Designed miniproteins, single chains, continued (5). Designs and how they scored, part 17

Each design is a single chain, and the fold is of that chain. pLDDT is the mean over its residues in the fold that is shown.

## One batch from the design tools (miniprotein)

Design m16593
Fold by ESMFold2-Fast:
Structure m16593 (fold): chain A 83 residues (1-83)
Amino acid sequence: EELYKKLEETGKKYIDEAVKRHPELQPLVDEAIKRAEEARKVSKKEGAIALHGYGGRVYSLVKRDDLIAEQNAATAAAAEAAA
């Protein structure tokens, strides 16, 4: 029971952070929430797993863009240090 609550909370945190940074992701978030609600009708465990999985996917898209930006900044800094 505690584990499923934490999975659901983690999924919601991923979704909230993604939408704060990229409001244009809201339609994808709305679909993910609807799918998680459908899974929850089967069981609380299935709902929590679905929400965590969808939230993680949305967050991964945002995190990938952050990582690319950080890597580009590091490459530029290394080029300046070499010059």
Scores: mean pLDDT 67

Design m16594
Fold by ESMFold2-Fast:
Structure m16594 (fold): chain A 58 residues (1-58)
Amino acid sequence: SMRTREAVRQAVLRLGPDASRRQIAEEAAKLGVPPGAVLALLRRLGARTGAEAQQALS
């Protein structure tokens, strides 16, 4: 559902790009989705966050 997709997106934004596999699995379990769904979205959002740009410049 669209609500589930938005909940997954919000969870990924809370976790951040450096989230552990355990944190990903725990959030996925809370949302009732496979951990792979959270991981895939996490990687997509991580590639577009200012945090990666800041790390590359530091």
Scores: mean pLDDT 68

Design m16595
Fold by ESMFold2-Fast:
Structure m16595 (fold): chain A 97 residues (1-97)
Amino acid sequence: SGLEKALENQRKADEVLETIKKDPEKGLKELDKLAKSGSGGLILAAAIRLADAGVDLEKLKELAKKLKLENALEVIELAEKLREMFRQVEEWIAERL
């Protein structure tokens, strides 16, 4: 079922985000593995969770660069773009309510 796979992807993305919040180095290594072996749906779920979370994406990018986690870095860069898009959509909605 596509729904079951989507829910599992969300659960895995949430687990990685919680690890990043508690132990950024460990969490980024898990994100890098997820990005290397994961489906596009799992990668997108992780990027969306990072974008929506109150985590410092610039600090995570610097750490990913230092650790040479290229796949984690790409997901963080996607999350930065999604965060800006979410902000623009929220402003668009607020102006019309």
Scores: mean pLDDT 85

Design m16596
Fold by ESMFold2-Fast:
Structure m16596 (fold): chain A 58 residues (1-58)
Amino acid sequence: MLKEKEEELRKRATELMKQPGVTPEEVVREVARLARELGLRAIVTVYDDGTVSVRVSE
């Protein structure tokens, strides 16, 4: 359950990163907002190479 939600949030973050004009800070905020709506806490890390890591917890 948690791993599946984590993967969904990671895919969403990756999609946002591909959009022109979107900053890493906006991606982090959007993913954190979505996690909060699910009753979860998300730690989002955007690396220098554009790779995104997402970890979720209750």
Scores: mean pLDDT 77

Design m16597
Fold by ESMFold2-Fast:
Structure m16597 (fold): chain A 60 residues (1-60)
Amino acid sequence: SEAEELARRAEELGALAAARGADPEKAGQIGHKASEAALNGDVEEARKYIEELEELLAAA
């Protein structure tokens, strides 16, 4: 499902952002929020947090 795919993407991006030193604590918190939103069916909020993780990766 789309929610499952978003949850996986959030987990992957959160781990990658943390590994690259893009504020590991913040990356972990955003990744958790994205995954939680996706699993709760809040696709819009999940995408917003995924975009924030992508921005952290771009800045790292």
Scores: mean pLDDT 77

Design m16598
Fold by ESMFold2-Fast:
Structure m16598 (fold): chain A 59 residues (1-59)
Amino acid sequence: MAPAADPARFSVEDMIASGREAFAAGDYELALRLYDAALSLDPENEEAKANKAEVEAAL
């Protein structure tokens, strides 16, 4: 796998991964912040939208 040269795309994936880790740890506030940060970089990101909705439903 060759990493993409697009830092916005890469950091969005990192934020989503970190958000999932926070959610699994029960840190819903941190998970929401990370998904909001991902959506600020890529507002059309379906994975970030879906994960944010799941955290909000668990709150």
Scores: mean pLDDT 75

Design m16599
Fold by ESMFold2-Fast:
Structure m16599 (fold): chain A 69 residues (1-69)
Amino acid sequence: SIFNPSEEEQERALKGAKELIEKAKDPNLSRSQRVAYLTAAYILASLLRDEEKRKEVIEEINKVWKEFE
Protein backbone atom coordinates (compact mmCIF):
# COMPACT_ATOMS: atom_id res chain seq x y z
CA SER A 1 0.00 0.00 0.00
CA ILE A 2 1.25 3.50 -0.80
CA PHE A 3 0.06 4.61 2.67
CA ASN A 4 1.99 1.77 4.39
CA PRO A 5 5.00 1.16 2.10
CA SER A 6 7.37 -1.74 2.66
CA GLU A 7 11.12 -1.18 3.11
CA GLU A 8 11.64 -2.19 -0.55
CA GLU A 9 8.90 0.20 -1.72
CA GLN A 10 10.53 3.00 0.32
CA GLU A 11 13.96 2.24 -1.24
CA ARG A 12 12.40 2.36 -4.74
CA ALA A 13 10.65 5.66 -3.86
CA LEU A 14 13.94 7.17 -2.61
CA LYS A 15 15.79 6.06 -5.77
CA GLY A 16 12.97 7.34 -8.00
CA ALA A 17 12.87 10.72 -6.24
CA LYS A 18 16.65 11.16 -6.62
CA GLU A 19 16.48 10.22 -10.33
CA LEU A 20 13.67 12.77 -10.89
CA ILE A 21 15.63 15.48 -9.03
CA GLU A 22 18.65 14.75 -11.26
CA LYS A 23 16.46 15.08 -14.39
CA ALA A 24 15.09 18.38 -13.05
CA LYS A 25 18.65 19.83 -12.94
CA ASP A 26 18.84 19.85 -16.77
CA PRO A 27 19.12 23.58 -17.68
CA ASN A 28 17.47 22.91 -21.08
CA LEU A 29 14.13 21.88 -19.50
CA SER A 30 11.05 24.08 -19.79
CA ARG A 31 9.58 25.38 -16.51
CA SER A 32 6.58 23.03 -16.87
CA GLN A 33 8.84 19.97 -17.38
CA ARG A 34 10.89 20.90 -14.28
CA VAL A 35 7.67 21.43 -12.27
CA ALA A 36 6.50 17.94 -13.34
CA TYR A 37 9.78 16.23 -12.31
CA LEU A 38 10.03 18.04 -8.95
CA THR A 39 6.34 17.44 -8.15
CA ALA A 40 6.76 13.70 -8.88
CA ALA A 41 9.90 13.63 -6.69
CA TYR A 42 7.98 15.35 -3.85
CA ILE A 43 5.16 12.76 -4.09
CA LEU A 44 7.73 9.94 -3.87
CA ALA A 45 9.45 11.67 -0.91
CA SER A 46 6.08 11.69 0.91
CA LEU A 47 6.19 7.84 0.93
CA LEU A 48 9.42 7.85 2.99
CA ARG A 49 8.84 7.10 6.70
CA ASP A 50 12.41 8.07 7.63
CA GLU A 51 12.07 11.78 8.54
CA GLU A 52 15.77 12.52 7.91
CA LYS A 53 15.75 10.94 4.41
CA ARG A 54 12.45 12.67 3.56
CA LYS A 55 13.87 16.03 4.77
CA GLU A 56 17.06 15.50 2.71
CA VAL A 57 15.06 14.82 -0.49
CA ILE A 58 12.75 17.81 0.11
CA GLU A 59 15.79 20.07 0.71
CA GLU A 60 17.29 18.88 -2.62
CA ILE A 61 13.97 19.68 -4.38
CA ASN A 62 13.95 23.17 -2.81
CA LYS A 63 17.58 23.79 -3.89
CA VAL A 64 16.68 22.98 -7.53
CA TRP A 65 13.68 25.34 -7.30
CA LYS A 66 15.89 28.19 -6.01
CA GLU A 67 18.57 27.55 -8.66
CA PHE A 68 16.07 27.87 -11.55
CA GLU A 69 13.86 30.69 -10.18
Scores: mean pLDDT 82

Design m16600
Fold by ESMFold2-Fast:
Structure m16600 (fold): chain A 57 residues (1-57)
Amino acid sequence: MTLSPAEAAALGLSGREWGVFQLASAGYSQEQIGRLLGISRATVSRHLRRVRARLGL
């Protein structure tokens, strides 16, 4: 599932949450996303859970 920037904004996603979701949609692991964004894997997991909740997943 690919979101446009307008859809992400309409769902109340922050720029960080949008970035994490885009990388996850591209097939990056939570560890790789954490490395790319300079955050912990646990923080990536938290952002992904929050995004999934907003998307009704």
Scores: mean pLDDT 74

Design m16601
Fold by ESMFold2-Fast:
Structure m16601 (fold): chain A 70 residues (1-70)
Amino acid sequence: MPPRAELSEEELKIAREIGEELRRIGEGVQLALEGRRAGEAGDVEKAKKLLEEAEKLGLKLSEEEKKRIL
């Protein structure tokens, strides 16, 4: 049998939704870090693409951070 949850069915659904949201945020942060590394390596086009994908996942970057990456 599947293990019984300590949380109610509604709380478990909320926990799963939060987990998925945190996963997307983590992916956005990873893309932004990869964008920064690409920018530091002189690959400005790749840096721009990675920043766009990070922002699509909801990551907000300041204008200063964007200029620092590019």
Scores: mean pLDDT 70

Design m16602
Fold by ESMFold2-Fast:
Structure m16602 (fold): chain A 66 residues (1-66)
Amino acid sequence: MSREELDAEVGLALATMLYALAKRSPDKEEQIKLLEEAKRLVDSLPDTPEAQRLKAEIDKEIEKLK
């Protein structure tokens, strides 16, 4: 595993955690903030099927809360 592969895996895990935290947050403003942060993080990652799927889920949640 290269540093680049490690960064991608860690980034995807962090984005997933932020997404999960957003769904647990009782405050809509906090949910949107966490989802936006997760989106920025996943956008910085290689365009893998997992990253694409997470992006789609984040976008749907942001749209739903807006």
Scores: mean pLDDT 78

Design m16603
Fold by ESMFold2-Fast:
Structure m16603 (fold): chain A 74 residues (1-74)
Amino acid sequence: IEEELEKLIKKLEEEGHTRLAEALRKGLEAVKEGNKIKLIAYQFAILALGVEEGKEEEAKEGIKLLFKLEDEVE
């Protein structure tokens, strides 16, 4: 899951979607810190950036991976 999310982030960075990739990295940081409120806040930022950049499906997939990873840390 983390490796799959990191691959998605790298692909987005390589395609020039650096803001969306950065938001996903910050979401991953929130998961690693155990900060669920911060993760929820980043969910909205990630989706908004995904829509803005025409990467809505990739943003949704990244959000799914983030919440799945958060669930598995328990």
Scores: mean pLDDT 79

Design m16604
Fold by ESMFold2-Fast:
Structure m16604 (fold): chain A 64 residues (1-64)
Amino acid sequence: SMEDFKKELEEIRKEWRETHYDEQLEKFRANLKKLGYSDEFIDELIEIVKKLREREEARQAAAA
């Protein structure tokens, strides 16, 4: 579900400060493959993650 997906994104965000962005994306990709998602679907989700990262960076820049 979308809620389960949001929980995965929240876990990634929690580790963002400790894991380089590229490593975080690889971990996310590997985790989704374990859950049985297709490569095409995973690529789409990775693009969503990149967009969410841009939004998060914008929020942090505004807060600084």
Scores: mean pLDDT 74

Design m16605
Fold by ESMFold2-Fast:
Structure m16605 (fold): chain A 69 residues (1-69)
Amino acid sequence: SKVEEAIEEAKKIKFGQYLTPENVAELRAIVAKLSDEEKKELREITTKQTGSSDLEVRKVAGALLMALE
């Protein structure tokens, strides 16, 4: 799905300890490709993933949630 593609694209962004304005802009560009319904689905998935035991999953999920704001 386009939502899964957005998550995979976000995983390719190499961001360090903090999200830079450039990282946020790149994440927002990924999210901007999605419809309002797909953005809603992404919010639901990423909100659940912020509770993941996998640190990298939580990191990407938090970054995408920030980009959706």
Scores: mean pLDDT 81

Design m16606
Fold by ESMFold2-Fast:
Structure m16606 (fold): chain A 73 residues (1-73)
Amino acid sequence: PFDYAFEVLERIGKEDPLVGGEQLERAARVLASQGRLDEAAQLYEKAAEYYEKAGNTDKAQQLRQQAQQLRQQ
């Protein structure tokens, strides 16, 4: 389920924020393609947090923008 997948991704992100961010972004894209827009937005926000921890502020801002756009649907 969504919660289980998110828990696994969070655990990975704690060990390597860049890898965690990349996996959360990929999962968010899959959820968005399935029309699960609110869940996708949540994952984009979490991916942004991990990219920011990895020092990629530009990517983090982009992902937060993406999450906001999905919430406007």
Scores: mean pLDDT 77

Design m16607
Fold by ESMFold2-Fast:
Structure m16607 (fold): chain A 61 residues (1-61)
Amino acid sequence: MEEIKKLYEEMRKAIDAGDLETARKLFDELVKKYNELPLEEQLEAGVYLIAAATDLVIAES
């Protein structure tokens, strides 16, 4: 869980800096870490995954 939160925060920082390439790489890492979590933790972390995907799409628009 903590790794998911940290990756989300780092991705947000990259978006704020206009570094969309780094933001995409951080999103890919977040997805990978999410898929490695137990099911119970995936249910909790899913909100960060959805938020990350939404923020990235908006930033790339």
Scores: mean pLDDT 82

Design m16608
Fold by ESMFold2-Fast:
Structure m16608 (fold): chain A 60 residues (1-60)
Amino acid sequence: SEIEELELLLLVYKISAESSEFVAERAKDVNPELAAQNRAAAEQLRQIAEELEKKIKELK
C-alpha cells in the first residue's frame, strides 16, 4: 500500500539523518567544516522525514 511504502521511506530518511548526526559529532573536534556539513545534511533529512510523516497522517 502507499502508506506502507511511505512508512518504509520514512524509516530510511530517519536512519540517514541519525547517521549524518553521528558523523557530525565524531568530526566536530577534528574537522569542524565536515561536522557543520553533516549537521546541515541531518537537518535536511529530518525535514524530509517530517513532511513524510505529515503525508502519512493525511492519508489515514
Scores: mean pLDDT 87

Design m16609
Fold by ESMFold2-Fast:
Structure m16609 (fold): chain A 66 residues (1-66)
Amino acid sequence: MVVAVISGLSTEKAIGLALAAIGTPGNTAELIGDGTVRITSTENPEAARAIARAGEELGGEARIEG
């Protein structure tokens, strides 16, 4: 299980990232508010890392816990 938290996004970018994350099986995404998304991957840790990198490219700050 890997958890990625991406903060510092606009609301629109946070929603887009969350929708992209849940498109991958084994991922869940939660909008915490204020441009922050929490993504949990139980089956595919590589997908969580890829989404964290995408969040950083969107100008966010990503932290991975695992």
Scores: mean pLDDT 79

Design m16610
Fold by ESMFold2-Fast:
Structure m16610 (fold): chain A 73 residues (1-73)
Amino acid sequence: SVEELKEKAEQAFDAFKIKPEENLEAIIEYGEKILKEVEEIIKRAGGEPLRKYLEEIKKEFYEKIEELKKKLA
């Protein structure tokens, strides 16, 4: 269901947030992969409230990845 897609996106983001910063490149690659998956889920979401919620998760994900990229640069 669409609700299951939301839960999956939440679980992916939570898993990303708890990863240790032992290798910034590997963490960034992992984050970008998950971000791409979240984008696909958003495209398949049929309801406006769910899409808005997933877009908020996507923004937090994107901002965290950009923060890590700045540490690498």
Scores: mean pLDDT 68

Design m16611
Fold by ESMFold2-Fast:
Structure m16611 (fold): chain A 70 residues (1-70)
Amino acid sequence: SPERSERVAELVAEAIKYAREAGKITGKVDEMIDKANELLAEKARESGVPGVEQALEEVKKFYDEVKKKA
């Protein structure tokens, strides 16, 4: 559900923020999120499954929330 995705995004963003503050993550974490999202989108579109665009939109929203909060 969107609510669960939002909560997971918050937890992931919090972990990334903590790791950045501890000096354990470089400034490339947002770049890594973008790359992961791109690869997932390509793979999903290759599947030809109906509804994939709607699913990709939810995934993109999740990654955007993680980037915004991290």
Scores: mean pLDDT 66

Design m16612
Fold by ESMFold2-Fast:
Structure m16612 (fold): chain A 70 residues (1-70)
Amino acid sequence: SDDERLLRIAENLAKLYEEDRDLAIALVSHDTGLSRAEAEALLERLVEAVKAGDRETAIALVRQILEAPV
């Protein structure tokens, strides 16, 4: 389903942020048009949602990233 695809993207992006913070920030900043600081804040929220098992929030944040520019 689309939700499962988006959740997989959320989990992979959260993992990337933990393994290579600068790369994750650069990718989200480039794809969304957000500043690096805004992209970092968004990724921190995504990591929190994934760690909390908040599936709905994680999916919503990934959808926001994919539907940019912001």
Scores: mean pLDDT 84

Design m16613
Fold by ESMFold2-Fast:
Structure m16613 (fold): chain A 73 residues (1-73)
Amino acid sequence: EEEVEKILKEGEEEVKRLEAQRQADVTAFTNALRGAGASDEAIANGVARVQAEYDALIEKKRSELEKKAEEAR
């Protein structure tokens, strides 16, 4: 149980970091594109790609975390 708790806690912290990083990267990317004179459509398309990459990483991390937790049970 202690091992399972450690895996879940560490995994949750990693997911939280990825979520925070996603928001930071989206903000920085949006600001950079606005500064470069990009259109709202180009910014929206770029942001959607960044969000999709982080969503995939977070989902993969959650899936791996669940498997590790089950193996430690």
Scores: mean pLDDT 81

Design m16614
Fold by ESMFold2-Fast:
Structure m16614 (fold): chain A 118 residues (1-118)
Amino acid sequence: SPVERLREVMLKLQELIADAVKKIKEATSVEEIQKIFDEYRKKLDELLDEVRAIGRELGLQEEMDAIYAEFRKKLDELYEKIKNATSKEEAVKAFNEFIHVVSEFLTRVGELVERALA
């Protein structure tokens, strides 16, 4: 079902973020953090697009597109902060903000789906 597929994609997003956090904690330079992030960004963007597509299948297109647009803007701004970071500390700070934004996205999507199923 679309609901089961959404749960699977949300779990994959959580696992992807957890793995990225582990790799970034082990990183010794800003360049290493940027390379790790660049690799994970592609997979994260694919999973976020899957969440949006499933939301549309559930008849939640208008609300889902609004949430997606809001969070896409925030994520793109954080992508630029990470890319332009000149120190490990700046890159880690931007990445922690990125994790928080993804967590908020997942919460907002979960609440939207819960209301639709009620």
Scores: mean pLDDT 84

Design m16615
Fold by ESMFold2-Fast:
Structure m16615 (fold): chain A 80 residues (1-80)
Amino acid sequence: MAETAKKLLDYLTEKLGLGAAVGTILTLIGVAAEVAFTGREEEAERVREELVRRIKEEAGEEAGKLAEETADGLIEAMKS
């Protein structure tokens, strides 16, 4: 997870700048926590999919893939 999150931050920083990159990571953590702690998986998953789609459009397909993997890893870690 840490390696995937670092690669995502690097991609987002390169494409969007540091401030936007950090904001995106914090939003992703918030969505992952909502899925893990509230159990509203359908609604939170739709928000996650929309965020990943937006990341793909703004920072590229690899960044979107890393965002999806980071979100999944965070949800699993928070549920464990």
Scores: mean pLDDT 74

Design m16616
Fold by ESMFold2-Fast:
Structure m16616 (fold): chain A 64 residues (1-64)
Amino acid sequence: SIEEAEKLKEEGEKAFAEGRYEEAVKKYQEALDILKKELGPNSPELDEIDKALVRALILLEESK
């Protein structure tokens, strides 16, 4: 489960780097949901993914 979250985070980072912000958002949301269930809402690992998700959402909206 945590391994799945790491894979999703990596896929989100690749999508973000390629300008595929919608896919990046989807991958980050999936990773965050898994980590939230496994580690709880106060895990520092959630902060990194949450920041990445927010950045992807901003760029997705700005690209419209």
Scores: mean pLDDT 79

Design m16617
Fold by ESMFold2-Fast:
Structure m16617 (fold): chain A 58 residues (1-58)
Amino acid sequence: SAASEAVRAIFEEGLARGASAEEVRRRVTDALLALGVPEDEAQLIGEIAAAELRAAKE
């Protein structure tokens, strides 16, 4: 889906650039909101992406 592809692209780009977890959380949340995902769901997915980025940097 467009949402899944946007999340993947933001995550991979963020990891490659050494972006902060907060930056990835914000970008994922904003992208999902722009695609019509409800705010609570977009925020949850953003937090999950941020946690995964932090884990990947370990």
Scores: mean pLDDT 84

Design m16618
Fold by ESMFold2-Fast:
Formats: structure tokens, sequence, C-alpha cells
Structure m16618 (fold): chain A 84 residues (1-84)
């Protein structure tokens, strides 16, 4: 099921975002950037599967929420890089 696969990728993306946020708090900007890019790839794959499956609004809402979280984390990482 493409929807189930998209949900699994969203769960993995959320985990990567949590790890990236932790790395950033620990001052490991390099690790945070790597985890952010992994989360971005997972969200992209999940979005493609969700679109192909005409996924329900709940999946699309979760994609939007994680995408917003990704954008906020990216902004924080860029800010941290400027402070180095």
Amino acid sequence: DLVDRALELLEEAQRKLEEAEKALKEGDIEKAQKLLEEARRLLGEAGQLAAAADAPPEVMDRLAELGERLAELEKKIEQAKKEQ
C-alpha cells in the first residue's frame, strides 16, 4: 500500500528531524545538517508516494507539518552557522 509506505517514510523523517534538533542543541551543526538532508529526502519520497496514491487529508496534513518543522530547523541551522 503506497499510503502505508508514505506513513512509514513520514515516521522515519520525524525521527531524523528529532535527531537533527538534538544534534543542533548539542552544537553539532555538521551532524544536524546531515540529518536535515536525510529528513528532506524522506519527506520528498513520502510526498511523491502520497501524491501517487491520492492520499487522504490526514497524510497531506502530516506532510505539511513535518515540512514546516524541516523549514524551521533549516533556518536555525543557518543561524547557528553564521554564529561560528
Scores: mean pLDDT 86

Design m16619
Fold by ESMFold2-Fast:
Structure m16619 (fold): chain A 58 residues (1-58)
Amino acid sequence: SEEELLAEAKKIVQEQLAKGASPGAAIKATTKRLVEEYGLSEEQATELAKKALEELYN
């Protein structure tokens, strides 16, 4: 589901930020994993990664 993918994106973003990645690097790493592990398009994965990052700051 979209909720499950968003939760996974949030987890990956948090892991990247905890490792000292910049927000931009966290988005790129999350996008790559969503494409590779879930078969999302790069556009969809990037949008989801950005949404995950935005929601973590709210």
Scores: mean pLDDT 84

Design m16620
Fold by ESMFold2-Fast:
Structure m16620 (fold): chain A 86 residues (1-86)
Amino acid sequence: AAKEEALKRFEEHAKKAEEYFKKALEAKAAGKYEEAIEYLKKAAEHLKKAIEALGELLGDKKLAEEWKKALEEYTKKQIAELKKLA
């Protein structure tokens, strides 16, 4: 069923987002700011896909689009801060 497929996609992308966020934090702590930016981009991409799957599960595409926009704005701000340190 579409709901089970959406749940699986949500779980898979949420886990990957968490893993890449952890790698981004570890890279930042090590002073590897360019590497931290790349991991942050990958984390954001997977979180965006998790949000899309969550929107399908909830039947609320508008909420999913609003959350994706907020994530994109937040990610751009975090990347800009990391670039100042690189």
Scores: mean pLDDT 84

Design m16621
Fold by ESMFold2-Fast:
Structure m16621 (fold): chain A 70 residues (1-70)
Amino acid sequence: KVEEEALEELRKLGIDPEAFKELQKAIDNGDYNKLKEAEAKLRGLSDEDIQAAVNNDLEKIKEAIEKKKK
């Protein structure tokens, strides 16, 4: 019951619960590549676009995360 409510809250924020779990693991491991992939999936990007973003825009993604956190 509590689990289902938490998953529904994530959906209301427009976040896929499975993608959120992947994001949490990436944060715990400090893996910036996986973190970036998980964030891009939450934005509905394709796998190819995710890899291009990882290579070309790592700093921009990091700045965007920091701005949203603030």
Scores: mean pLDDT 57

Design m16624
Fold by ESMFold2-Fast:
Structure m16624 (fold): chain A 61 residues (1-61)
Amino acid sequence: MVEEAAEYVVENWDDETALSSARAAINAGLLDFAQALMEAARKKGRTDLAEEIERLVEEAK
């Protein structure tokens, strides 16, 4: 599921890789995956990462 993939990225990779994944998802039209990455970052307490991903999602609208 998208949520499981997003949690894996946030748990195992650094902020730069997670942000790169969010940008790639947005470019591919996968806004749901970008949102899942944002939620996974919030759940794991990585607030700065979650805020940056949220900004990218808002800009993509």
Scores: mean pLDDT 79

Design m16625
Fold by ESMFold2-Fast:
Structure m16625 (fold): chain A 70 residues (1-70)
Amino acid sequence: VTGKKGKLDNVVAIYGSGFTDDTEVTVKLNGKEVKVIKSENAIVAFIPKGSKGTLEVYVNGKLVGKFEVE
């Protein structure tokens, strides 16, 4: 994930196979959940323009990614 300083919303796409109905995905920005779209092969998180802080991606309760958003 690369946070861009600019006029576009940040979009995080996580590609993978094997996401099942039992796969819980939570994305948080500074501890607050953000909107996500889950598919079989990708998880897309929408981060509002100008948002800043620590983005954390959890899969089945395990932290799989941590990124700084500006």
Scores: mean pLDDT 65

Design m16626
Fold by ESMFold2-Fast:
Structure m16626 (fold): chain A 66 residues (1-66)
Amino acid sequence: SRREELRRRVREAILEAASKGVEAIGAAAKYVMDPSYREEFERALEEARRAEEEMRRVREEAEREL
């Protein structure tokens, strides 16, 4: 079912965005304590932003279909 597929994709996108957000918070905490973690923080932030954008895209698709 298209609706079942969309629901699964929405759940996956939400979980991915949440996971990447938590990683970014952890990386930010490391960076605050030690500036050598700047690159790790920047990568985590980029991943979190990409996951958030994907979640938004999937939500928009689901809103049109569901």
Scores: mean pLDDT 84

Design m16627
Fold by ESMFold2-Fast:
Structure m16627 (fold): chain A 89 residues (1-89)
Amino acid sequence: MAREAAELAIEGAREAMKSGNKEAIILATGGALRGIGAIFNAELGRLREAARDALSAGEVAKKAGEIGGNEKAVKLGEEAMELARKALE
């Protein structure tokens, strides 16, 4: 679940970048990098760290979507956060 959450967060970040809003793009870039870090942590077997990174990436993707007015990015960020929270239980 942690890797899946990270992949959703990266997808949300990519959607937020489509807004053309500079603040949304900067935030989304940071979220995508965090999501990539979460995938690497999952590959290294650091599943709890991966889930925490994925949660943070999803939160950033959601915020970038809100700033950019991209509802799909907001939804993907929320879905990433929900999956990451389940992985942390």
Scores: mean pLDDT 86

Design m16628
Fold by ESMFold2-Fast:
Order: structure tokens, then C-alpha cells, then sequence
Structure m16628 (fold): chain A 71 residues (1-71)
């Protein structure tokens, strides 16, 4: 199992990726935003991070998908 420190670092990284992805999505850079969300989700799955964070990343991913269709 990963150490608590590794899990905390992974959570911080996933949160940073989510934030950066949202910024890219706001700029219309949807493909880049999706890449960051996918990286964040991989960290959530690998380190068994907070389910609420997983849900937040999933919601952001869905928002980008909707925006890409509605353009």
C-alpha cells in the first residue's frame, strides 16, 4: 500500500491537475483539459483517493464533453 505521505502528495497533484484542467477548459482548450482530468482520475484510482474528488473530476470531465458538443 502507498504511504500516507505518498497518498497526500497524490491527492495534492490530482487537485492541481483538476484546477489546471478547469483553467484550460475556460480557455476552450478542451483536449488539454481532458488529458489533465484523465491523469487526475488515474491518481485517484491508483492511490484510492477521496470518492468526492473522483466525483468532482468526473463532473468537470462531463462539462467539457457537453461544451464540445454545444459549440
Amino acid sequence: APSEKEKEEAKKRAEELLAKGKELAAQGRYDEALELYNEALKLVEKYKLDPMLEMEIGAAHLEVAVAMVMK
Scores: mean pLDDT 82

Design m16629
Fold by ESMFold2-Fast:
Structure m16629 (fold): chain A 59 residues (1-59)
Amino acid sequence: MSERYQIVAEAAKELSKVLSSEELEKVVEQLLNMARTQSAEEVREAAEKIIEEARKKAE
């Protein structure tokens, strides 16, 4: 797996703890689209931001 897709997979694992299946599917699709066109650094930054926002809402 490329680094970008590994970042998406790790983010999906973390997000599955706080998001519903429907919300998780939408976010994973968004991150996969980013992984096709953007750098690993940009995908990681987006994933971290999404995880942080999801955790804040779960609190």
Scores: mean pLDDT 79

Design m16630
Fold by ESMFold2-Fast:
Structure m16630 (fold): chain A 100 residues (1-100)
Amino acid sequence: SEAEELKKEIEELKKEVEELREELAEILKSLDPNKVSREEARLITTLSLLLAGAEFSLRTAERKIEEGNLELAKKFIEEAKALIEEAREVLEELRERVEE
């Protein structure tokens, strides 16, 4: 069913968000807080907010499926996809600025 297909898509997107959170956590582990630049701090903050936004959109999409509102569920899935794509771009920029 369409609801089952949307649920599978949400689970795949949740896994992508988890992988991005793990990558951010490893970067944060490597950083000396006393040496973090203002730009690095902004990228970390932006990435954290994008991932939190994606998680919220996916949770909302799940609730909309439970309510039978598949149209709104699709909207929140698309919002989560956009936030995940932006998060990937921010993560790549952060990696380029952070050296071991």
Scores: mean pLDDT 88

